# Designed miniproteins, single chains: the designs that were tried, part 89

Each design is a single chain, and the fold is of that chain. pLDDT is the mean over its residues in the fold that is shown.

## One batch from the design tools (miniprotein)

Design m3292
Fold by ESMFold2-Fast:
Structure m3292 (fold): chain A 100 residues (1-100)
Amino acid sequence: MDQIRQLVDQMQQMYDSLMDQSMTMSDDDRITQIQQSSTQFIGIVDQMRSLTTDPDSIRQLDIAYDYLTQAQNSTDSIDGIYYIYISIMYTRYAYSIEQQ
């Protein structure tokens, strides 16, 4: 759906920006940015969930939420980035189910 598409695209754009910025950051700054971005991504997933009616899509968004919670609590920049990446994959999958 168009609104969910917009939120997925926003999340992807924020991730791409985070990756570009993280290349010049210290590990400590990167961890801080990952934790802050994860909080923002959780807000986006909450919005997607409020717009989603398909139980399978909701299940994928719940998985994305769990990974973002792990990213928010991560003290390792590699693990944090991986958790955000996986969460975005699950939000895209949720969107693909809504398009069926």
Scores: mean pLDDT 84

Design m3293
Fold by ESMFold2-Fast:
Structure m3293 (fold): chain A 75 residues (1-75)
Amino acid sequence: MKEEEEKKKQQELDGMSQEGTKAAQPLVDEARRRVREVERERPLTPDERQALRSDELTPAVQAASEAMKKYLEKL
């Protein structure tokens, strides 16, 4: 009985986590699109590409994490 309840709670938490990730996913996807847009506009050096990916993806991951935290706070 207790093991079945723990499995049900885990499935509910996984479902809630997926919904939170779904809300945050567009922010990460948007950042990836911006990086690709810049890369297509002109050839980047490896160092410039690394810096651009870091600058764009790090704020997007941070914003996605904040959005997911806000979503979980509503649950």
Scores: mean pLDDT 64

Design m3294
Fold by ESMFold2-Fast:
Structure m3294 (fold): chain A 73 residues (1-73)
Amino acid sequence: KLEEVKEEEKKKLEELSKELVKELKELEEEEKKLEEEGVSKEEIRKRVLEKVGEVLRRMGDALEEAIKRLKAV
């Protein structure tokens, strides 16, 4: 069962990683759009930092959950 849990958590983390990469790419496109709309560089930077922080937090939460499940087996 430990091997099964390892494979499941690995797949979940790989899928999450792909989703987060896609989300970061969408953030780059949003940043360009905001620049075209005349939003200030300071406001764009704040928004980017907030979204990057959210992405990193989700990664941390997923890793913590994976570790918990692996330890529980």
Scores: mean pLDDT 77

Design m3295
Fold by ESMFold2-Fast:
Structure m3295 (fold): chain A 55 residues (1-55)
Amino acid sequence: MTVRDIVDAIVAEVGAEETRRYLEGLLEGLETARAAGFEVDEAFVAALREELARL
């Protein structure tokens, strides 16, 4: 299952606007973790940004 498959499943259940807010919150959390010196999965961040741009 890809990030895209998961995002599409969430959109089907709760709609694009709620999915967008959820993804925005996740990205904000990941950027905050990076700024605090934690290692962040860049491939996952890129996949989330791609899906957010599609919504």
Scores: mean pLDDT 80

Design m3296
Fold by ESMFold2-Fast:
Structure m3296 (fold): chain A 76 residues (1-76)
Amino acid sequence: ELEELKKKAEEARKKLEEARKRLKEAEEELAAVKADKSASLTVKIGAEIRVVGERFEAELLERKAKELEEEIRRLE
């Protein structure tokens, strides 16, 4: 069971790294959309929603990784 938790923690860290990359890309896209005066309000709102969604996923994955690491430390 401890080895399973360590594997899950490793997978969570990889997913967190991927989520952080997606968040950075979403933030860069939002910045570009905001700089574009011709971009419609709908496009700007869509970009903002995407950043919020990616940030939420990154936060969930970070919490899950911390919980798994804390559980592993308690078992050690």
Scores: mean pLDDT 81

Design m3297
Fold by ESMFold2-Fast:
Structure m3297 (fold): chain A 72 residues (1-72)
Amino acid sequence: MDPEKLAEEAEKRLKENPEDAVAWRKLAQAYIDLGDLEKAKEALEKALEIDPSDPAAQAALKKVKEELEKKK
């Protein structure tokens, strides 16, 4: 699936239900695939606000933050 279309789908779902942690994780994955690590970080932080116990989201956020640090 086109990651741009995946991001648009997730964004539409989040406008109806902003507490959908699965949609936030899908949005973050689409941004990672597009290379937009800053937006991926924001989406992962939102997913973790809703479900702080998700180890996959925690690991993804840590990796995204490390990649942003390396890109300085």
Scores: mean pLDDT 80

Design m3298
Fold by ESMFold2-Fast:
Structure m3298 (fold): chain A 81 residues (1-81)
Amino acid sequence: MSEKEREALLLEAEASLHVMAAEIAKRLGDLEEAARHYEEAARLLEKAAELLKEVNPEMAKILKEEAEKLRREAEELREKA
């Protein structure tokens, strides 16, 4: 695995922790906190995609699409909060 691929995996792992935190916040009814966690997860995935764009462009595209979905979820939560 390249160094950039390893760095991207660590960012993906951090993003997963933020997604879990967002799900817990949603369960507790804290929609603003959930939105913040989804936004941070999206930011981490966007950074991972940037690292991978030349090494693994297919994975970079997938991560960008996942980040976009998380940003949309955050916006929907902010509208309801």
Scores: mean pLDDT 88

Design m3299
Fold by ESMFold2-Fast:
Structure m3299 (fold): chain A 80 residues (1-80)
Amino acid sequence: SMDDVLKQVFDLAEQLKNGKISQKEFIDKVLDLIKKYNLSDAQIYQLIQSLLQWAHDNNDKKVFKAATELQEIWHDKQLA
């Protein structure tokens, strides 16, 4: 379910915020989740918007930057 995906993504966001993983590792792991769960474009949009909201709520610039990079990857490559 999307709730299970978002839970895993927010766990990764917390790890990035706390310096337990790098931005590259975070992005790679989120892209792996998108592939594993075969997320639609609408679901990817929801995931990115949820990460941006999480970053805002947690005042975290690292997660905001990573979410913005994911959005750019999605727009430029359409995750194809």
Scores: mean pLDDT 85

Design m3300
Fold by ESMFold2-Fast:
Structure m3300 (fold): chain A 90 residues (1-90)
Amino acid sequence: SAAERERRREETLKRLQQMLDQAEITLKNLKKAIEEGNEQKARFYRINFQNTLDTLKAELDRAYAEGLISEEEYQEFKEKLKELEKEMEG
């Protein structure tokens, strides 16, 4: 039904946003570990960040393919992911 589709859409957007928020937190922790010279923590957060991005990309692509999110929402999430990847690189 339309109501069930809208509920799935809302839950999907909420999940994507939670994953994006988690990636931002992990990136902040990574930057702090680098500033502190803690190579072990930096490696841990780098792996965690990459895993979160990979999962978020997969979920985002699936949500778009299933028509649960609009092209505009898909592009907005892709731009946010691109900015996070850029911050990770330098």
Scores: mean pLDDT 88

Design m3301
Fold by ESMFold2-Fast:
Structure m3301 (fold): chain A 64 residues (1-64)
Amino acid sequence: IEEGEKAFEEGDYEKAIELYEKAAKELSGQERIKALGNLFEAAKKAGDTKLALEALEEAQRLQS
């Protein structure tokens, strides 16, 4: 997550997406939900609307 946040702050949204996708797959519980939220923001910045919606839907599913 920390590496993904650094990439996002540097404006490297493609790298941030890659790191957050990896985190979302490897983490569980609240950490996974946080990674999915970060993935949603990075995907929005990159213009990847499909990935952004998928991340949002998965995060909502895990909170339900």
Scores: mean pLDDT 79

Design m3302
Fold by ESMFold2-Fast:
Structure m3302 (fold): chain A 69 residues (1-69)
Amino acid sequence: MKLSELEVKILIVGDGRTPAEIAKTLGISQSTVSKHIRRLEKKGLVSVDPKTSKIFLTEKGEKALLEAI
């Protein structure tokens, strides 16, 4: 599975957080975070709560993170 360093960082800090909170934590733009979250969601690595916009790691996402670090 192709994970960039930024996608690995998003997975490390992203569980239970919104794109805005992740962007603030990583010191990058919210648009950049949202772009990568859409890619991670398409890969099945995160799920997004439509009511809160919070990101949650899937089992596949947790496994991909462990394999990347």
Scores: mean pLDDT 81

Design m3303
Fold by ESMFold2-Fast:
Structure m3303 (fold): chain A 59 residues (1-59)
Amino acid sequence: SELIEIAEAVVKHGEIALKRGDLKTAAAAYRAAGELYRKAGEYEKAEEMFKKAEELEKL
């Protein structure tokens, strides 16, 4: 699925942002990836991404 490939790229972008200490960009990237996984029917991966975004948003 094209949506899954895009979601994976967005997750990688979020991981890079997190390593740089850019928590806002990382949280936004994980949330965007979660929405893409949800649209692709990948509900477990979507939930994982939303949880990562929420944890970063608390910092």
Scores: mean pLDDT 87

Design m3304
Fold by ESMFold2-Fast:
Structure m3304 (fold): chain A 99 residues (1-99)
Amino acid sequence: SQEKTRKELVNLISLVKDRAVEVLRSKGVDTSEVEELANKVIEAIENAPSISREQALIIISQAFAILASIQSLELGDISAEEAKEIIIEQLKKMLEAVE
């Protein structure tokens, strides 16, 4: 169960990272910080001795917040730079939850 939860969270973050990077790059925005932070979150999850239900829920909620920001960017509701700032904030919240 713990190993499965960890793998599912890593897969979710990898999916969200790949989508964010794809969309931001299509808008000409540098993605280095997004990629670095997402990789730090993945490493923190893999290295955590356990992931609590509360930690998992925070990670999942922030992942959906990132997807919502990407959707807002694609709809033209926010700029690519604003989307990048929001995504960075959400990734930092994930990192804080597992550290």
Scores: mean pLDDT 89

Design m3305
Fold by ESMFold2-Fast:
Structure m3305 (fold): chain A 65 residues (1-65)
Amino acid sequence: LSEKEKEEIKKKLQEELTKIIEESYKNNLSPEELKERLLKKLDEYLEKYPDSEAIKFYKEVLEDI
């Protein structure tokens, strides 16, 4: 992946995660449901970009919360 592609992937992921968080608060989802949805989205991105250290790190941080 080029540096620009990596940056675009990070931006898209951040936008998707932000949407999930906003939707979760709007719908009064539990913290566990929010975490599950965030982890699912991160797993989807890792399947597409398995060598992304940034996505792996985000998943590890979220799993520890």
Scores: mean pLDDT 76

Design m3306
Fold by ESMFold2-Fast:
Structure m3306 (fold): chain A 55 residues (1-55)
Amino acid sequence: MEEEIEKAREKLAEIGRYQAAHSGEPLTEEQRKEVAEALKIVKEPELARHDALMA
């Protein structure tokens, strides 16, 4: 299960890097879903707090 957490972190880093490189372009719905899934794996107990911050 630790491997899934590490993969999720890598996914978040990749999306973050893409967002920085394409500043001005919003994330697609697919990318938002991937971020949400990765956050559930990495910060499951804190996900609700992050969702409130992003809302």
Scores: mean pLDDT 67

Design m3307
Fold by ESMFold2-Fast:
Structure m3307 (fold): chain A 55 residues (1-55)
Amino acid sequence: SAEREKVLRIIGLELRIIGLELQLQLNPDMPADKKAAIQAEIAALRKEIAALEAE
């Protein structure tokens, strides 16, 4: 169903966000440009989740 597919997609996006947040936590001395790129990707993924939840 479309609802099940949406839930599974949201879970996949949330798992990707967790992986990116772990990269930031495990690499505190990461270059500022790379850190900014990861933060931008997290923001984009959260935006995609919000769009999916809005229906």
Scores: mean pLDDT 87

Design m3308
Fold by ESMFold2-Fast:
Structure m3308 (fold): chain A 61 residues (1-61)
Amino acid sequence: MDSEAARLITAAYIAAVGLELEGHKETAEKVRQLVDEAMASKDPEERIKLAQEALDLAGKA
């Protein structure tokens, strides 16, 4: 398993939970969707890209 993708996916998921608790429900849902897409992908580059997009989106809230 690509450890970089796993770290980014975990960080993005934790960020989504935090956003939901702070009332940023719409952003949290979008972050969760990107994480789900990253986990479903078998391409290591796509997994890293989607997980990074999720984490970047979470950081903007």
Scores: mean pLDDT 79

Design m3310
Fold by ESMFold2-Fast:
Structure m3310 (fold): chain A 93 residues (1-93)
Amino acid sequence: SAALRERARELEREARERIRRGDVEGALRALEELLRLGEEARRAGDLELAREIFETVKELALELLKLPSLSKEDLLRAIGLVLRAIGELLDLE
């Protein structure tokens, strides 16, 4: 749990920085990794950490969608991250 939380914080920082500088591919990879960590936290029974991670993925994927000149592929990946994070959050309620 502590190790997962530390890794999640680092990936969140990485994703935010990559979004800020317009590194769409790097941001998508960081968010995909965050989503996997959320799933791992859920399987481990750390539901509070899982909710926090999935909310972060949803928030940052939505921010990524605001960037200009996203390719169709990147747009679909970002939408997929939003939908997956929402689905995971609904499963946790």
Scores: mean pLDDT 88

Design m3311
Fold by ESMFold2-Fast:
Structure m3311 (fold): chain A 73 residues (1-73)
Amino acid sequence: MSPLEKAEERVEKMVEELKKNGLDDLAEELRKTFEYLKKKYEEGKISLEEVEKAVEQMEKIVKAAIEQKKKEE
């Protein structure tokens, strides 16, 4: 499995977690953001390292959003 395929799998897991927590709008934005990054990588505009760093930042955002949702009930 390629590093890009692994990154895509990580994003799909994040999207699933967001949907389970009722954060469907954020899940859609996350998917769109990854599609944009994937396209830029395929065009040679960004490196795989930049994609991986962006996915890492997405994981931090997802974790924070889920924690906030749990506090708000």
Scores: mean pLDDT 82

Design m3312
Fold by ESMFold2-Fast:
Structure m3312 (fold): chain A 79 residues (1-79)
Amino acid sequence: MEEELERRLEEIDAETLEEIEKIKAEIKDEKKAKAEILRRAAEALERMAELAEEAGKEELAELLRKQAEKFRAAAEELE
């Protein structure tokens, strides 16, 4: 009876470890992709801030730059 249970536990453990490793790899790839998206978003916000400054919208430019800084910080946390 215990031998049958041990065999089933070994099978479950092997499958579970394989699934865990796959999930870890996907999470790592997802974090890297998310960091890249955040970096690109920060660059876009910086360009929009420059355009806002040129248009005389200083308050909007300041808000866009602050948001870009937050996105850069978030990307660094993931890398």
Scores: mean pLDDT 75

Design m3313
Fold by ESMFold2-Fast:
Structure m3313 (fold): chain A 66 residues (1-66)
Amino acid sequence: MLSQVDAISNVPLLNPFTLSSGNTFSARSLRGYLSRNPRVDPVSGKPISDEEVEAIRNFDFDDFVS
């Protein structure tokens, strides 16, 4: 949670999403990661809740202006 970069893609956080584990990732990178990997935090290995997974999957970068 102290990082200014996404741990998955190693780029600056554009759309930060903080998991219950306390780690923050870009929502887009998390969505890509979860599409191919188990639903766990890639840094801590803690399970990601179904509610968090749905929030990540439903994140719309095309509607970010609101």
Scores: mean pLDDT 67

Design m3314
Fold by ESMFold2-Fast:
Structure m3314 (fold): chain A 88 residues (1-88)
Amino acid sequence: SSLELAKEAVEAAERAVEAEKKGDITAAIGGTLRAIGSLIELERDPNAHPLLIEAARLSVKAAQYALRGDIEKAEELIKKARELIESV
């Protein structure tokens, strides 16, 4: 479901942040790519709720900030993505 894809994107971003905190750049890249994959699949669903698509987009941005070492910004975006998913 579109809700499951949005949750997968957020969880992938959370894994990317955790990996970056541990210095595991390979795992952080893996989490980022998984979040991107979930977003692409969500954007292909014409019935996907706009807030779930936005949550997945914020998740991808969060993972990208984590890869740049901006953990604080990444965690802020993950929190917002979680709030959007909970609002649907």
Scores: mean pLDDT 90

Design m3315
Fold by ESMFold2-Fast:
Structure m3315 (fold): chain A 112 residues (1-112)
Amino acid sequence: SFESLRARAKELLAAAEAAEKPDANTYVNAGVEYLNAGEFEEAAKAFEKAVELAPDSPVTPLALFYRGLALRKLGRLEEAARAFAEAAELEEARGIRSPLSELARHLAEELA
């Protein structure tokens, strides 16, 4: 199953990169499949591309949170803390107080 998830993630990433108008959601979907496959470096890169492509998107706090999870698995704790902090700050700036923003804030403080 992990090999199938990895293959699907690569397919989604290739489609996103080849698209004339890349969609941030395709990068998020690729990142999630890489996370599920244990491919944390590729997952972090996919989520970073999603954030770069559509920083004002409703999906961006979630992409930042998932990037933090991938970076934490890689032992890149300072980068993970920043990603979690950015996820929480972005939702707070939008007037959103969700379980995601609360968990992201807690994880950012834990890794600082």
Scores: mean pLDDT 83

Design m3316
Fold by ESMFold2-Fast:
Structure m3316 (fold): chain A 56 residues (1-56)
Amino acid sequence: SMEDEARRLAREAREALARGDREAARQHYDKLIELFADDPVIVAVGRAEMERALAA
């Protein structure tokens, strides 16, 4: 389902961050935001999580 794909992309982004691979994490977040561009909640959460992770 689309929800399962969103969770998979978010999980892959978090796993990349856990490895210290910020570039891979950014790519996974970007893909999540692009695929779910019409879902304002997913876009807002994805962007906020990406910004927090990359700013830290």
Scores: mean pLDDT 79

Design m3317
Fold by ESMFold2-Fast:
Structure m3317 (fold): chain A 79 residues (1-79)
Amino acid sequence: SAEELIEKAREKLELAKEFLEEAKKLEEEGGDPAKIAGLYIRAIGLGIEAALLAEKAKELGAEEEAEEILKELEELGLL
């Protein structure tokens, strides 16, 4: 259902945000560049998954909720 797709998209979005925050914190602390890169790659992958789920939910009629997710992904630089 559209609702299940939105729930899954939000789950992926929240995980992407967590990895982005970890990456930013580690970067500010002068951490391992390879670890920072890995966190960003993970966040990008989750962002792609969230976008695909949101687009499918939009096709099924959850346009407003899907657009909110897509906008947040764009603001995070993941779309």
Scores: mean pLDDT 89

Design m3318
Fold by ESMFold2-Fast:
Structure m3318 (fold): chain A 94 residues (1-94)
Amino acid sequence: MEEEEQQKQAEELIKEMEEKTEKMIKELREGGKLFSKEDVLKAGENAVGQIKRMGQAYADKIPSQRELLLKKAEELQERIKKTTEEIVKELEEK
């Protein structure tokens, strides 16, 4: 693969991780209306685990872009954690 193709593939994989993260965040927010605090916490942990595994698999697939892919996966994991904490706080304030 040319360097430009590797960067392009990494960007596509980042987009897939971002789209998956957005979907999971939407599901967590909808779940927060129906589920217990414990269920939301578990769903958030599962979502973080999914993004972590995706980031690792993508980094292994494109080693030249490993640091970029892993950093993006960590950013998305933090976003899921923050959203989970916000939903849990909203549930406790009721």
Scores: mean pLDDT 83

Design m3319
Fold by ESMFold2-Fast:
Structure m3319 (fold): chain A 65 residues (1-65)
Amino acid sequence: GAKEMLLAVAEAARAGNAAAAGAGAQDLSKHGLITPEQAKRIIDAAQAGNAAEAAELAEEVAKTH
């Protein structure tokens, strides 16, 4: 479900794969599994090169599911 996919996004980000983390957040938002605002926060952090922040944001969103 959305929680498991968000944790996978967080894992990708922590592994230094910010591109995969951003793509995962986009896909989750495209399918209505998270809000566009939640996805934008993760994508913006990943695009800024802050993989750790992207991971933490994904983990926080996962906690609300």
Scores: mean pLDDT 82

Design m3320
Fold by ESMFold2-Fast:
Structure m3320 (fold): chain A 70 residues (1-70)
Amino acid sequence: GKEREEKRKKILSLIGEILNKIGDIIELEKKLKKAKEAGKEEEAEKIEKELEKLKEELEKLRKELEKLNE
């Protein structure tokens, strides 16, 4: 009974975190496009590093979600 409910809560929490990271990535990709269009090379590099970090975090969360389904 209880283990099934805790597993569901963990899955929902991970899905929520994944969706939040996807939202952050989309927002930063829009900012990156604007920075590149404005010729702000240093700002673009900072945003690209932030995007790489978020994509790595998203990959880790996705792997955790996959482990819960196996």
Scores: mean pLDDT 84

Design m3321
Fold by ESMFold2-Fast:
Formats: C-alpha cells, sequence, structure tokens
Structure m3321 (fold): chain A 60 residues (1-60)
C-alpha cells in the first residue's frame, strides 16, 4: 500500500512532467497520456494496487 506522502509525490511528479511536456510543444492530450503512464510506472514500482493507481489518476 502507498503512503499519503508517496501518493502526493507521484501526483506532483506527474504534474511537473505534464507542464514540461506542454512547454515542449506536446498537445494536452499527449501530455496527459504520458503523465498518466508515469503515474502507473512509479506507483507499480512502489507496490501499488490497481485501485490505488486508479485513485491517483483520478486525483491528477
Amino acid sequence: MLTDEQKDEIIAEAKKLYEQLLKNGFSEEEARQKAIEHIRLLAKNLGATDEEIDELIKRF
């Protein structure tokens, strides 16, 4: 299970990536897809459940 601090860090990193991708000329749709993929990758590496990953994506 992820801690609340880990959840907040994952969302913060995903938002940072999203903003960087937009600045680099990616569309909002492409940037969002890449940020969501990054959430899934980080959360899975920390042993998150599919339910926790879905919650993180919803919060993003």
Scores: mean pLDDT 85

Design m3322
Fold by ESMFold2-Fast:
Structure m3322 (fold): chain A 81 residues (1-81)
Amino acid sequence: SAREELERAVREAEAAHRAALEAIAAGDTAAALAELDRLEAALRRVADALGRLLNDPALAEEIKAAVAAYVAAQKAAVAAA
């Protein structure tokens, strides 16, 4: 179900976010960038599942655009450090 997809995607996003923070704390830029890519993929799945649950595909696209901007900013910050 879309709800089960949402729950799974949220757990994947939480795991990727935690791993990204651990990599940043360790100074491992390559690992941090890889985990931020995983976070983006998981958050895009969250957006799609929410769009299905709410019958609002436009909201899903807005969330995905916001996610892409957020992750791009985080990757730039990690690369600049």
Scores: mean pLDDT 89

Design m3323
Fold by ESMFold2-Fast:
Structure m3323 (fold): chain A 55 residues (1-55)
Amino acid sequence: SSVAERVEEERRRVEETLERAREIAKQNGYNPEVVDEAVEQALAMEEARGKEALE
């Protein structure tokens, strides 16, 4: 099982998606920093939920 390879591939796809999201935000007159802040917030929330659900 190549779980590590699959996780690495998914990580690359996520990075590409985030770059695309920043471009779309910029095209719609938003600051691309808003995308980065939203991602950081979402990751922090997922981490908190993960700890609560697993404990």
Scores: mean pLDDT 72

Design m3324
Fold by ESMFold2-Fast:
Structure m3324 (fold): chain A 70 residues (1-70)
Amino acid sequence: MEEALRLAGEGLAAAVKGDMEEAAKLFEEAAKLAKDEEAKKYAEKAAEAARKGDKKEAVKYGAQAVEALL
């Protein structure tokens, strides 16, 4: 759980900076480690948005994944 939160937080930071490739990888790893279904779904959506270069959606879903992991 701690590792999923760390990765989701790093993914969110990367997304805010516009590093979409890094954000996608970090959110994908967070989704793999997340045990909470809601956190996993938000991390997967954040990764998909980052892969598409949608910074706004990546930041939105990344923040939701972090909140669900707290």
Scores: mean pLDDT 83

Design m3325
Fold by ESMFold2-Fast:
Structure m3325 (fold): chain A 68 residues (1-68)
Amino acid sequence: SYNELLKKIQEILDKDPKFADEINSLIESGKIEEAIELFKKKLLELGYSEEEAEKLANFLREMIEEAL
């Protein structure tokens, strides 16, 4: 669900504030694809599968596009 995906993303960012700041800086600079790729890389490092990482990264992209 939307709420489950959002909560998972929030937990990931809350656990690494420096990483969250880096992602936010890229988004504010209009470097959306760089932010998405960095986020996906972080998910893989945390042990998520390629499929799960892609799903979460696509959800983040959708949230950013809706906010713009």
Scores: mean pLDDT 83

Design m3326
Fold by ESMFold2-Fast:
Parts: structure tokens; sequence; C-alpha cells
Structure m3326 (fold): chain A 60 residues (1-60)
């Protein structure tokens, strides 16, 4: 749903790398094109686990 996608996009801004990585995986699972630009930005995240999660999510 729109609320689920928006909630996960906001979670990509979390101070916790674990939460940002989980949000990226969740967005990849939903496959909603609204997530493409937020996930591309997450490819530049300072945390390797977040960058890897965003890369996998963008294979949607």
Amino acid sequence: SDEDVNTLIEALKSPSPAIRAAAARGLGYLGDPRAIEPLKKALSDPSEIVREAAKEALKM
C-alpha cells in the first residue's frame, strides 16, 4: 500500500544502519517504482550493509 511504501522510505532515513538496511530490503520486496530514487540514494550510504541491501533491492 502507499502507506507501507512511504513508511519504508522514511525508515531509510533512520540513524540505525540495521533499520535502513531492513527498509531497503522491504522496499525491494514490495517492488514499487516509487522506491527507485530513494534506493539509488541509499547506494551511497556510509554503511556497507545498507549499500548492499539497496543494490539487491534495485534488482526488482
Scores: mean pLDDT 84

Design m3327
Fold by ESMFold2-Fast:
Structure m3327 (fold): chain A 64 residues (1-64)
Amino acid sequence: SKEEKIKKARELIEEAKKAGEEGDLAKAAQLLIEAILTAPEDKEIIEEVYKLAKEFGLDPPRLF
């Protein structure tokens, strides 16, 4: 369901935050991409992913 996809995306974002704080930027980037692909139509998920990507100095995930 949509709610299950959003929950999974949020879990991936939390894992990305931990990876980024630990300096594993490659893992953080991969988890953020997976989060957006899990819930691509959720504006809050997209906004939080882009905010974290910018904070960690990563290229924001782009689908186009």
Scores: mean pLDDT 78

Design m3328
Fold by ESMFold2-Fast:
Structure m3328 (fold): chain A 61 residues (1-61)
Amino acid sequence: SVMEEAKRRIRQLQLTIDSLSKLMPNNAEARETIDLLRKIIAMIEADPSMTPMQALRAIAG
C-alpha cells in the first residue's frame, strides 16, 4: 500500500540520518544533508504518495 511504502521510505531515510550523525558528527556537508533528509521525510509524511525524488524537487524548486 501507499502508506506502507511511505513508512518504509521514511525508515530508510531515518537510518541514513542516524548513520551520518554517527559517522560525521562535525561535518558541515553531513549536517546539510541531514537537514535536507529531514525536509524530505516531512514532505512524505504530508503526502505519502510522494517519492523522495519528488520531495527533493519540491524543496529545491
Scores: mean pLDDT 87

Design m3329
Fold by ESMFold2-Fast:
Structure m3329 (fold): chain A 69 residues (1-69)
Amino acid sequence: SLEELKAELRRLLRENGFSEEEIERLIAMAEAGRSTEAGTWAAIKLQERGASQETIERVGELLVRISEL
């Protein structure tokens, strides 16, 4: 469900030091169909914070899936 996708995305972003404002901005961008822009920005921030490649890929997947609903 959309709620489950958003919940997983929020959890992963919080675990990697994203603020609530940053998280809601990323979700809003994805919901507006701007998943590529959101994913690129999130990937840069995750890499800066030392997130695993698996986490970066999963966040990108979640943003795309949210944008398709």
Scores: mean pLDDT 86

